# Designed miniproteins, single chains, continued (4): the designs that were tried, part 77

Each design is a single chain, and the fold is of that chain. pLDDT is the mean over its residues in the fold that is shown.

## One batch from the design tools (miniprotein)

Design m14832
Fold by ESMFold2-Fast:
Structure m14832 (fold): chain A 78 residues (1-78)
Amino acid sequence: SILEEVEKFIEKHKDAPEEILKLAEELREAIEKKDREKLLRLSTEIGVLKIKAAVNKDHETLELLSELEAILNKALET
């Protein structure tokens, strides 16, 4: 399930920056509650953070955000 994908992301990336872990937890809650409006807001927030990571050449953060975006997009399609 998509919820299991988010939980696996959190477990795999425990050492990720707190900001990324907070986004993952918000994504988990939005998926669990089927909160489409929250999912759309998170999509925008992740997009902005990806631009910042790219400008700063922070490839690790960009990869983490891209993984969360992929899970979020699957949730929006369901």
Scores: mean pLDDT 86

Design m14833
Fold by ESMFold2-Fast:
Formats: C-alpha cells, sequence, structure tokens
Structure m14833 (fold): chain A 75 residues (1-75)
C-alpha cells in the first residue's frame, strides 16, 4: 500500500490540539451543531496531513472560528 511520507512535528501536534480545542469551545459557546464543529476540526487535521506549518494551522483555526461566528449570525 502507499505510505504517507508526511512527518508531523511535536509543535504541529501541540498547535493542532490547541486549534481543535478552540474550535470545539467556540462551537459550544455559539450553540452550533456538534457535527459542524467536528467538520471544522477534521479540516484542520487534513491541513496538517497536507503539510501545513504551525503558523498556517493557527491562521486556519482563526479563519474557521470567524466562519463559525458568521454561521451563528445567519440563522
Amino acid sequence: KTILKIKVTEEQREVLREAVRRIFETGDKLGLDPALTVAYALNLVAAVIEGASPEEIRELADRYIKEMEELAKKR
């Protein structure tokens, strides 16, 4: 089988864990559907697998939090 050659660093893991926590906390505070919150968290994991840097992970988390806030305002 094809093996993924992407090496995730400890720094990337720490930033990802913090970003995922922030997304879940934001979703809970805004009263969003847990499934939507999980989808945003999975997108962050996918970005790390695609080679996102710690800085890119933080930027994506901030962007997703803004999108979640906008979704809460829409309905």
Scores: mean pLDDT 77

Design m14834
Fold by ESMFold2-Fast:
Structure m14834 (fold): chain A 78 residues (1-78)
Amino acid sequence: MLEELKELIAKAKAGDEAAAYEAVLLMFRYSLEHGVEITFAGAVGAETVTVSITVEGETLSVTAPAQVIGDAAVEAAA
């Protein structure tokens, strides 16, 4: 899990939008399964949002378009 999430975040930082979606989806699923809090950082009306979660003692973050984050949240909740 932690290694997979780190690899997806690295690809997202390199410009892979699909990897950004997968990273956010995995973070939401981990949060739901383990009761870990997800934090969001972004200005009201911002096009991008930073999503952060602590997994196994490491804080990981990814920045993605608000729509990508919204789509991932809907998928994780289904």
Scores: mean pLDDT 78

Design m14835
Fold by ESMFold2-Fast:
Structure m14835 (fold): chain A 58 residues (1-58)
Amino acid sequence: APSVQEKIDAINAELEKKMDAVLAEGKAEGLSLEERRARMAKVYKEAHEEIMKVLDEA
């Protein structure tokens, strides 16, 4: 089974991919700084919640 660290590393790798996608989409769509920040904050919050679940299950 994956260790707690391996699960966290996987979440962080997915967060990086999602952040790159948000930045690329924001640039392509001409989103405001406020809109880009809101999307980034949502992605960070979701990743943080997943990390907390992994730690709670450990």
Scores: mean pLDDT 81

Design m14836
Fold by ESMFold2-Fast:
Structure m14836 (fold): chain A 94 residues (1-94)
Amino acid sequence: GSQAQQLKAKAQKAIEQGEKAIKEGNLEEALKHVDQAIELAEQLIDLGAHDAAKEILEQAKKVAMEVLKKAETLEQILKAIGLILRSIGLLLDA
């Protein structure tokens, strides 16, 4: 079926929404979209779509690192670090 393709497309859209939120200065919204992309990447791993999951996780890590670079509050810093570490952990297991 196309379930892995649909999940990858949804995850890619979440990454794009996160990048847009960063450009608009909405770091909290960017973090929410990165978290959604990581959750969808976990679902891709469960389906055995490891290459698609790795692609999404690398992009999610990059977006979270950009949030960390621009973070103005301790909450934003801690959330961004958490998402970076989660992405790295999943990449090592994929």
Scores: mean pLDDT 89

Design m14837
Fold by ESMFold2-Fast:
Structure m14837 (fold): chain A 77 residues (1-77)
Amino acid sequence: SEAEELGRKAGELDRQGRYLEAGEQYEKAADLYEKQGRLDLAAHYYREAAFLYEKAGRLEKAKEMRERADELLSKLS
């Protein structure tokens, strides 16, 4: 799927130290999983995006991704 491909691309970018771009690809994958109703996978990939944004020094974006993941996880109770 497109979401799986974005996740793989993000992993490659992370291995290259391209943390901002990796975070952006994980965020896109999370958005697609959320649209599919796969809230478990969406939350997981928002958490991955947050970690990469934090490594890139994009602290506000990292916080946004963590909050989005937490909101989705609260729906999975």
Scores: mean pLDDT 87

Design m14838
Fold by ESMFold2-Fast:
Structure m14838 (fold): chain A 66 residues (1-66)
Amino acid sequence: VEEAEQLMRQAIEAALQGDLEKARALIDKIPNEEARELALRAVDAAVAKDYERAVELAVEAAELVY
């Protein structure tokens, strides 16, 4: 549980730093498939500069990791 939460946090930090490859690699390690899908959509939103949606999707993914 905590490990997946840490992976999510690290992925968000990597995405904010512009390291999208690292962000996607960290997301791929998340065992919850629904959380992975939401996290990948959050990265896509961040790439589109839609940070409000990126945060919303990231929070939703984190709730599944809980």
Scores: mean pLDDT 74

Design m14839
Fold by ESMFold2-Fast:
Structure m14839 (fold): chain A 90 residues (1-90)
Amino acid sequence: VEELMARGVEAARAGDYEKAIAYFEEAIRKAKTDLERADALLLLGEVYAKAGDYEKAIEYYREAIRLARDVDPLLARRAELNLRKVEEEM
């Protein structure tokens, strides 16, 4: 999962959103914990937001919040702030 997340971040940073999405989707598929899945969902939401797909970004941020709320409040808060920013852009 860690290697997939790292590759996804590098792809997103390079502007290759299609490749970043593929890596994060694979990371979600291989995630063993709600925290690992929430982290990948947060990053997937960020990539969709950068690509202009705000509806998908919102869906992924909501799922990240749901999974992280009781296990990583800081990750949940980051997803909530990102969700609010995307809603303001719509």
Scores: mean pLDDT 82

Design m14840
Fold by ESMFold2-Fast:
Structure m14840 (fold): chain A 69 residues (1-69)
Amino acid sequence: MEFPKIQKLVLEMSAAGEASIKEASYSTDTLSSAEAAALAEEIARAVRETGSFEYVSPEGEPAKLLKPK
């Protein structure tokens, strides 16, 4: 799944292993219910596989994610 309309998405993991979305924004087109569900599944998959999820707009400087200690 691709997120070409997402401007910024920041996910932080808690010390308990819980993930929460800190920031999410996208421009122009609204995500449909199906697209939103696909995005949620992709995040869950990435967190299960790697323990985190990062997505940053291609323009500008890469955003930093907050990391648990």
Scores: mean pLDDT 53

Design m14841
Fold by ESMFold2-Fast:
Structure m14841 (fold): chain A 80 residues (1-80)
Amino acid sequence: SPLVERIQKLLEELDKLHEEAKKNRDKLSPVEMAVLGIAKAAASFLLKYHERIPQDEAEREVDGLERTLKELKERLNKKK
């Protein structure tokens, strides 16, 4: 399923970002680290229950999480 593949990729990228942020503890704030943790938990929930969630509803949530991932990546890379 394209949706399941998107969620799996999202989780993989969130896990990679978490490991990178852990190595560079000064680049993400404690609040940004908490947001990353919540995003990982939400993506895991969507993956586990994807067959029980309407596809359009799940796609909207995945779109939001992908945007959150992009914002967190930008903050990690653009720290002034």
Scores: mean pLDDT 81

Design m14842
Fold by ESMFold2-Fast:
Structure m14842 (fold): chain A 101 residues (1-101)
Amino acid sequence: ASLAALIAALSAAIAANPNNATAYLNRGIAYAKLGKYDEAIADFTKAIALDPTNATAYLNRGIAYSALGQTDLAIADYKKAIALNPANEIAKANLAAAQAA
């Protein structure tokens, strides 16, 4: 299946249940894979609003912010991802890279 087909399916899931945090997270990841970082950030922000304990949503929003050069926002999200999951080596590596830039 194409990323566009996945986005369409996830958009239908969100229309059926606007409180589906997982659908927002997965659609944000699909948008990020297409380089649509503004749309990805909007979906990750909705996922976080629905489930503020989701370390993966913070990590992926930080990566999208970093891709747009929004370094301070990326650092804040990486720190939050690490606070929620201290074993997240990807978030720790991305934090170190962002702070070195």
Scores: mean pLDDT 90

Design m14843
Fold by ESMFold2-Fast:
Structure m14843 (fold): chain A 58 residues (1-58)
Amino acid sequence: DALRQELNRIANEAIESGDVEAGKARVKALLEKAGFSPEEAEAVAEAVGAGIAYTLSL
């Protein structure tokens, strides 16, 4: 699944940089480009951002 691979790539890059907000913005932009609504893209970006923040807190 190409979308899942890109989401994983963005998440890994955000973890490497420590920039959760940049990671969320990139996830949202990717999903909007893929045809998701702004609300759906924002909800997924928040969930991914929470996962990144949790990983960085370990």
Scores: mean pLDDT 82

Design m14844
Fold by ESMFold2-Fast:
Structure m14844 (fold): chain A 58 residues (1-58)
Amino acid sequence: MKYEEAKKKLEEAIKNKDYSTLMQVMIEMAIEKLGEAPEEVTEVLKELEEEIIEELKK
């Protein structure tokens, strides 16, 4: 799954309070990036964490 696609799906899941979809997208993205660059995985996860926290603060 591409980062941009995953990001959009996560934003929609947060809006709909669909935590099941949220968790599944996060897991799939982590698995897909495990064979690539560890630094890229860390950056993607940090960006998503910040966006999720910002949405939940509303």
Scores: mean pLDDT 66

Design m14845
Fold by ESMFold2-Fast:
Structure m14845 (fold): chain A 98 residues (1-98)
Amino acid sequence: ARVIAEPKTVKVGEKVTIKATLEGDIPSPATVALADPQGRVLAASDPVERGGTATIEFTADVPPGTYLAVAADPELVGRTGDVRAGQHAVGDPIKVEE
């Protein structure tokens, strides 16, 4: 299972819509969260069904670095603010640049 998220690069302070496609056997429903390197959720989609596309509204008021789009359990993400509690699949890195 995989998450395909676009765009792959965002500038610091930019407001962007991230679109994430869920491929393969991911438990349903899943939310796609944008997470920092420690697994903390910065922004998350509404839950989507298997094979669906998730939309994340994100303002990149974060340090430059590498962030991950993660498909995870919607209840665990909502309760903990952390993708490590219910991670199902990880996408390619999204880079935040100055």
Scores: mean pLDDT 80

Design m14846
Fold by ESMFold2-Fast:
Structure m14846 (fold): chain A 63 residues (1-63)
Amino acid sequence: HMEELKKKLEAEKKALQQRVDEISRITRETNERVLELEKQGKPLDEIAKVVDEAMRKIEELRR
């Protein structure tokens, strides 16, 4: 029983770390993408869609 709980806890920690890493990656990639779109003179509407998509993804991962 205790060993079973330890294995489950270890799996939970790995899953949490994976989600944290993914959120960090999404944030970095989104910032890079926004800067590139702004540099290219893309309209705010197009930039907003990229940000909204990233925010939705992060919200899902934080649940």
Scores: mean pLDDT 81

Design m14848
Fold by ESMFold2-Fast:
Structure m14848 (fold): chain A 57 residues (1-57)
Amino acid sequence: MSPLMKELMDKGAQAVAAAVDLVVARKEGNEEEARRAEERLRALQAEIDALAAQLAA
C-alpha cells in the first residue's frame, strides 16, 4: 500500500472518531467539546480532500 493511501485511510478513521465525539458532545449538551470535535472534523476533511486530489492526479 502506498504511503499516501495509508495516510488517507488513517485520516478517514480519525474523521469517523471525531464525528462520533461530536454526536456524543451534542447529546450531552457540551457545546465546548462539540465545537472542538467539529473543528477537528473540518481540519481532517480538508486533509482528506487534499490527499484524494493527489490520488486522482
Scores: mean pLDDT 83

Design m14849
Fold by ESMFold2-Fast:
Structure m14849 (fold): chain A 73 residues (1-73)
Amino acid sequence: DIEEKLKELAKKLKEALEKGDLEGIRELLKEAAKLISETLSEELRKAALKEVESLSDEEIREAAESMIEAANN
């Protein structure tokens, strides 16, 4: 369920990275953070979303690449 949604988000992240769509990457990372943290705690969800909002363009790219790698394992 959640793993399938995260794999779909990772696929979209890969497409956004290939297009250089930084806004798309940030929005997809926010969706991923929400999905992941909802399985853990409300406090973690709030912290994760705040962290994604604070990421620079370079950090967004790195975070997306890390998530894509994790989803493909």
Scores: mean pLDDT 77

Design m14850
Fold by ESMFold2-Fast:
Structure m14850 (fold): chain A 68 residues (1-68)
Amino acid sequence: MEEIQKALEEAREHLRKGDEALAAGNYDEAVKHYSRALAILIKVLGEDHPLVRETARRLAEAIEKRDA
């Protein structure tokens, strides 16, 4: 249980840093953080979880903005 909570906290921190990077226009950094968060969330919650799908959408948006 504690290990799952710790993993979720790590994922939340990466989501926060990704959001900060996205807001600052640092799209490469946003992609890095969202990718790490997504990997953790898939492992802990499974691919079909709403938070996983939302993180995947944020990652896709960051990639699109980076490549624009």
Scores: mean pLDDT 85

Design m14851
Fold by ESMFold2-Fast:
Structure m14851 (fold): chain A 70 residues (1-70)
Amino acid sequence: ASEYLKQGKEYYEKGKYLESAEKLEEAARLIPDPVIAALAYHEAAEMYEKAGKLEKAKEAREKALQLIRG
């Protein structure tokens, strides 16, 4: 999880928003705490929006919401 979060930040700093979103989503899948995982999915959704991937952004937000409410 930590390694994917670091990679996500590096891609974001380089303006590679799609790659950043993908690494944040991978990190979220590996995080056992549902609140922290939801935060990672939310960050991935923001990166997907910056990349113009609105459908993927919506899916990531839905996963974040499910983890907070489920």
Scores: mean pLDDT 81

Design m14852
Fold by ESMFold2-Fast:
Structure m14852 (fold): chain A 109 residues (1-109)
Amino acid sequence: SLEEVLELVEEALRKLEEILEKMKTASEEERGRLLKEAAELGEELLEGLEPYLPHLSPDLQTLVRGLAEGVRRLRELLERGDLDGAFAEAENLAAQLHGLRLALREELA
């Protein structure tokens, strides 16, 4: 249901914002671990959303596709050792999750 999708997105957003907050005081070594955790969180969310995709509106499907592309870019940057690029992509991921949460709440209203 859309309510279950919203719960998955809100939980992922909460965890991602916690990771981003920890990054403000993290060492360079800790930043790498936190960014890997952010990528794993995004990948887990996409796996959880997959059964719902055929039942989502075209607008929501477009937002989830954007999220999937962002998660893929984050992972690719991490594999290249580009921690600054990975951090920027993790911040973009949080913005995408905020947008998806807003769109889900609009459709549930």
Scores: mean pLDDT 89

Design m14853
Fold by ESMFold2-Fast:
Structure m14853 (fold): chain A 75 residues (1-75)
Amino acid sequence: SVEAAIANIEKLAATGPSTLVLTALGMETTSPEPRVREAAARALGSLGDPRAVPYLERALGDPDPRVREAAAEAL
């Protein structure tokens, strides 16, 4: 479910920046669900790791304005 995906994103972000966490969150920015993409962009931003930049740059072009806002705040 969308709710479960968002909860998993939050748990991953709480673990801290690692290649696995960043890759998993980066993949979630391509989810068909805009709420999931928004949560992933915010999570990547909270980690503050420069490896997140390519995912956030892509999210700046997202069709959903909340996803674009999350990416802009993260950069």
Scores: mean pLDDT 86

Design m14854
Fold by ESMFold2-Fast:
Structure m14854 (fold): chain A 70 residues (1-70)
Amino acid sequence: SLEEKLKELKENLEKTIAEMQEAGRRYDALVAAGAPKEEVREALIEYASLTLQYMNDLLKIRELEKELKK
């Protein structure tokens, strides 16, 4: 059902937020420690990818919530 899909998306969003926060902290820690540029770049890419996933999941949730209100 659409309601079950919405629940799944919201649960996945919570996981993505947690992963995004950890990736952000890891990036900040590597920058602060003066880690090699390659490691810093990798951490930034991970953080950026999770941020994009978060935004896409949020948009899908909003679309599905609008359908359920009809």
Scores: mean pLDDT 86

Design m14855
Fold by ESMFold2-Fast:
Structure m14855 (fold): chain A 82 residues (1-82)
Amino acid sequence: MKSPDELVREAIEAARNGDWEKAAEYVKKALELSLPGLKVTDEEARRIAEALARYVENREKGDQEGADKALTEVVREVSRAL
């Protein structure tokens, strides 16, 4: 079984490659392992994957404000699913 960290990494890679279905699947699996009982829709998982991809992209560019905003979006989407 893949760890949540591994699933998040794969979700980010899938999102960067435009494979939003795979990205959403990996996000769902990571959340189910980290927060048992949390039910996330494909659309919610896709939004989380997109925000994670933006977080990593902004970090690579040195855009700390953009990275912080993207991380806030991840937390907000996860909180909505709770």
Scores: mean pLDDT 76

Design m14856
Fold by ESMFold2-Fast:
Structure m14856 (fold): chain A 55 residues (1-55)
Amino acid sequence: AAELAALEEARRALEAGRFDEARALAEEIGWHLPDDRQVALERLDLRIAALRARA
């Protein structure tokens, strides 16, 4: 639950162009975002989908 919420916040920050905020949010839960925004979005979307499927 906490991991999913943090990743969803990171994704919203990334969509809004707040990349540093998105990276900080992901790092709080032990995640590292790649520097490429498209790759970062893809990785966040895949992890969020996996967590939602398990919830």
Scores: mean pLDDT 77

Design m14857
Fold by ESMFold2-Fast:
Structure m14857 (fold): chain A 55 residues (1-55)
Amino acid sequence: MSEDYELVYETLVEEGVDEETARRLAHQLALENADDPLSREELLERARELAREEL
């Protein structure tokens, strides 16, 4: 598992996204990030944005 996946997953769960949805979104974002990598700060901001879209 990539560090990007873990970072996004943990952030989504902390923001209140359920574990199943968080796993799906974290996997998608980690795959996108593998081709055009964001900084850790940008990745965290993107994860928080995704959490808000789900809520």
Scores: mean pLDDT 77

Design m14858
Fold by ESMFold2-Fast:
Structure m14858 (fold): chain A 55 residues (1-55)
Amino acid sequence: AEKPEIIKVKITATGPGKKRVFYKDVVVDRASGRRTPPLATEAKEGEKIETEELE
């Protein structure tokens, strides 16, 4: 099994009158490109989420 790669992801969550920006380390499987954990879980109700992968 190939070793997973860790990438840093910039997450921007925009809610009414507020904006949150934070960074999360995501494990990427080199062979499949699978990402863990799924970033969709970071969105709160009423927030729009945008993700940018940093390498």
Scores: mean pLDDT 68

Design m14859
Fold by ESMFold2-Fast:
Structure m14859 (fold): chain A 79 residues (1-79)
Amino acid sequence: MSAEELLRRAEALVRRAQELIKAGKYEEALKLALEAARLALEAMRLDPSLVLRAIGLALRGIGLAYEAALKLGKKMEPL
């Protein structure tokens, strides 16, 4: 996949994770939020010119994952 495709997928996963948190589906939200962060970081590896957008999406994904994990009573390793 191209770096732009990875970022678009990460953006879609961030939106989906937010909807899952609203629906109380925290396990699914955690999984998708972490996948969004992973895809954003992979996009940065493929195209370093996208670093600011990729880091922004990765941080948002991590934040959503932390929120979902907190609601599940789980803890995330700090970055």
Scores: mean pLDDT 81

Design m14860
Fold by ESMFold2-Fast:
Structure m14860 (fold): chain A 100 residues (1-100)
Amino acid sequence: MTPEQVAEELRKAVDDFIAEAEKEGASPEVLDRMRAEADRLIEQMKNAKTPEELIEKAKELVDAVIRGLDEAGLTSSRVVSKAVATMMLAVGAVEEFILS
């Protein structure tokens, strides 16, 4: 998979998570901030020059998803499942970006 394809899969997971958060009543301000922060971190993962930088940015993306859930006040099994899927993809992307 190319770095572009890995980044696109991560963006799709983030978009699915944000769409579910929006359906559950998260504020537009929180949703916009979550999207902007995730886009920045995904781009930084794609452009990471060392495995250490990539792991650091993946951890930051996981933390951003957890923070987004907390700030939005969302606890449903559906939105949490989308958040977990995004976090798992972020961890998996570390291997894919290294192999690209």
Scores: mean pLDDT 80

Design m14861
Fold by ESMFold2-Fast:
Structure m14861 (fold): chain A 73 residues (1-73)
Amino acid sequence: TADELAQQVLDAARRYYENGRLEEAKRLFEGVIKHYPDTPAVPEAYRLLAEIAEKEGNTEEAEKWRQKADELS
């Protein structure tokens, strides 16, 4: 299902994130949001994008992603 595919992409993105591959992780998290917008994976993708933005020193982008995650709970 779309939910299962979104979860697989999210899991792959989290692996890149954990290995410090932030650009690859960011692209995959953005892919979850773009291609699987109505899945349970989307709020987690927003949270992890916020953490990546924070690590990059981009506070405005981090706040934007956190706000989107909070809207979806």
Scores: mean pLDDT 86

Design m14862
Fold by ESMFold2-Fast:
Structure m14862 (fold): chain A 71 residues (1-71)
Amino acid sequence: GEELRRRLLELAREIAEAIRAGDLERARALQAELERVATEALEAGLEEAVREAAEEARPALDAAVAERAAA
């Protein structure tokens, strides 16, 4: 569970960095990878790890999107 949660958080961080950099192609590719990993985790019954990672990552992702929208 914890290893998967860390991997999801790492992907979310990379997505936020790509958004801030304006690299939307990379952000989309990383988002697709995140969705695939999250789906595999949910199928494995690791729903708590996915939820915890999403809750922890959301503020940083929201901030990155807001920064891009304001620019």
Scores: mean pLDDT 79

Design m14863
Fold by ESMFold2-Fast:
Structure m14863 (fold): chain A 76 residues (1-76)
Amino acid sequence: AMKPLKLSPEQQAELDKRKAEIDAETEKLRVQYEKIASKLKDPKERERFLAVSDMALTLLKIGELIEKELEIRRKE
């Protein structure tokens, strides 16, 4: 079972704010990647590019959230 995070209300609010910021930035990057993909001539290459881009954005989001959680935990 996943252990619930024992963060203070202030720490939880800071983490939630960072999640929202990361979501906004990853959405901007996705739109940018979709524009790049639209310039590709081969539909299969477009699909592969978008799949790789989505994976990269997912990994970036996970990494940013882990880093923020570690920063909060280190300070307290």
Scores: mean pLDDT 78

Design m14864
Fold by ESMFold2-Fast:
Structure m14864 (fold): chain A 70 residues (1-70)
Amino acid sequence: DAQAHYDAGLAAFAAGDLETAAAHFREALDLDPSFERAAKALALVLQQLGRTDEAQAVGARVRELNPELV
């Protein structure tokens, strides 16, 4: 489920595996497009990977879901 992918993404991020973290956060967001925490985490990881266009798109989604959290 979306939560399980989010948790797996956090574990990968803590281990420094940014590509695996991004993949898990993306799966969480694909399963639940309103999963704000996954979207925020994905945007951060994509920015660190230099995938700026994807990070910008996900960041815009976070602002759309909750303006106070951006």
Scores: mean pLDDT 77

Design m14865
Fold by ESMFold2-Fast:
Structure m14865 (fold): chain A 74 residues (1-74)
Amino acid sequence: MMSEEELIEELKKHVEELAEEYGLSEEEKEEVIKQAVDYLRYLLKERPDIPAERKLEMVKNQAEVLIRELAAAR
């Protein structure tokens, strides 16, 4: 089972790779990472009933939407 630290590292890696693919700035990438990590921590605290892998998928999906929105604004 993935630990909280492993989930956060996996999430950061995913967001960094996708942000680079979409050509986001360092500041935009940092903002997406911040929002994604905050959302993951919220779900880990408030929704222990949801499997950790599902929480990671939910947060990744939200981060992907934000990355696409930021890329489209250019």
Scores: mean pLDDT 82

Design m14867
Fold by ESMFold2-Fast:
Structure m14867 (fold): chain A 90 residues (1-90)
Amino acid sequence: DEKIKALEIALNYIIENANLSPEEVEALKKLLEAARTGDVELVKEVLKKHPGLIQSAIAFLRSPYAKSIPEDVRKKAIELLEELLKQAGV
């Protein structure tokens, strides 16, 4: 799945380059696992603990800090993040 691969690249880049807490790093890793497995309940659990996480990830990917990621990869990752947010009902 091209969107899952794009999300993996994008979230790993955020983990390595954004100033994140260990708890936020683990939350992004769980979000990626939930996306890979289609686990909507895991997405909901992550977002209950970190309600701004997806919005912050999208903002980072739209920022100059993420310009090293190819534009098509960023767009696919953002689309999947928006889909996860919608599926979680938040």
Scores: mean pLDDT 85

Design m14868
Fold by ESMFold2-Fast:
Parts: sequence; C-alpha cells; structure tokens
Structure m14868 (fold): chain A 99 residues (1-99)
Amino acid sequence: GPALLRAIALVLRGIGLLIDAELLIKKVEEMEKNKEGDLEELLKEAEALIEEARRLIEEARRLAEEHPEVRELAERAIELAEEALRKAEEALKKVKSLL
C-alpha cells in the first residue's frame, strides 16, 4: 500500500544520505592530505547533509506513528539517517578545523 512505498522510499533516501556522507568524509580526507579544493564548498555540503538527515528522521518518525505496520522499515530509515548525520557532523567538525 502507499505507506509501504513511502517507508521503502525513506529507506532508499537514508541509504543515499549515508553514501553521500561517506563520500564527503573521503573528500575531506583528500583535502587534508593534498591541501587542494574548496573548504567552503565542503562546509556547505556537510551542513546540507545534516539538514536532510534531520528532516528524514522527523518524516520517518511521523510515518511510524501514523502507520505502525511499516514501523520496522521507518526505524531502519531513522538508523541510516542517524549514521549519516553522525558522519556528516564529524566531517563538518574536520572542515571547520581546516578553515
């Protein structure tokens, strides 16, 4: 049903955020090693990922409350977004230390 499709979409978005967060960490590590690239751009990417992760967590929590039948999938989306948030916050801290 529609709730199941919404839950699946949130899990896929969570996976995407986690991939983006991992790529951001690699970009920050390469910047630190090579001293090349745009720290301000990486700062904006980190801040955007943090905001998107927070929005996904809120949306998934609401879906789980409204549709208990998809709670497990919504909780998986929350876990993925929380991991992405943690990684993005670590990247943000690193970028700020290099500015």
Scores: mean pLDDT 89

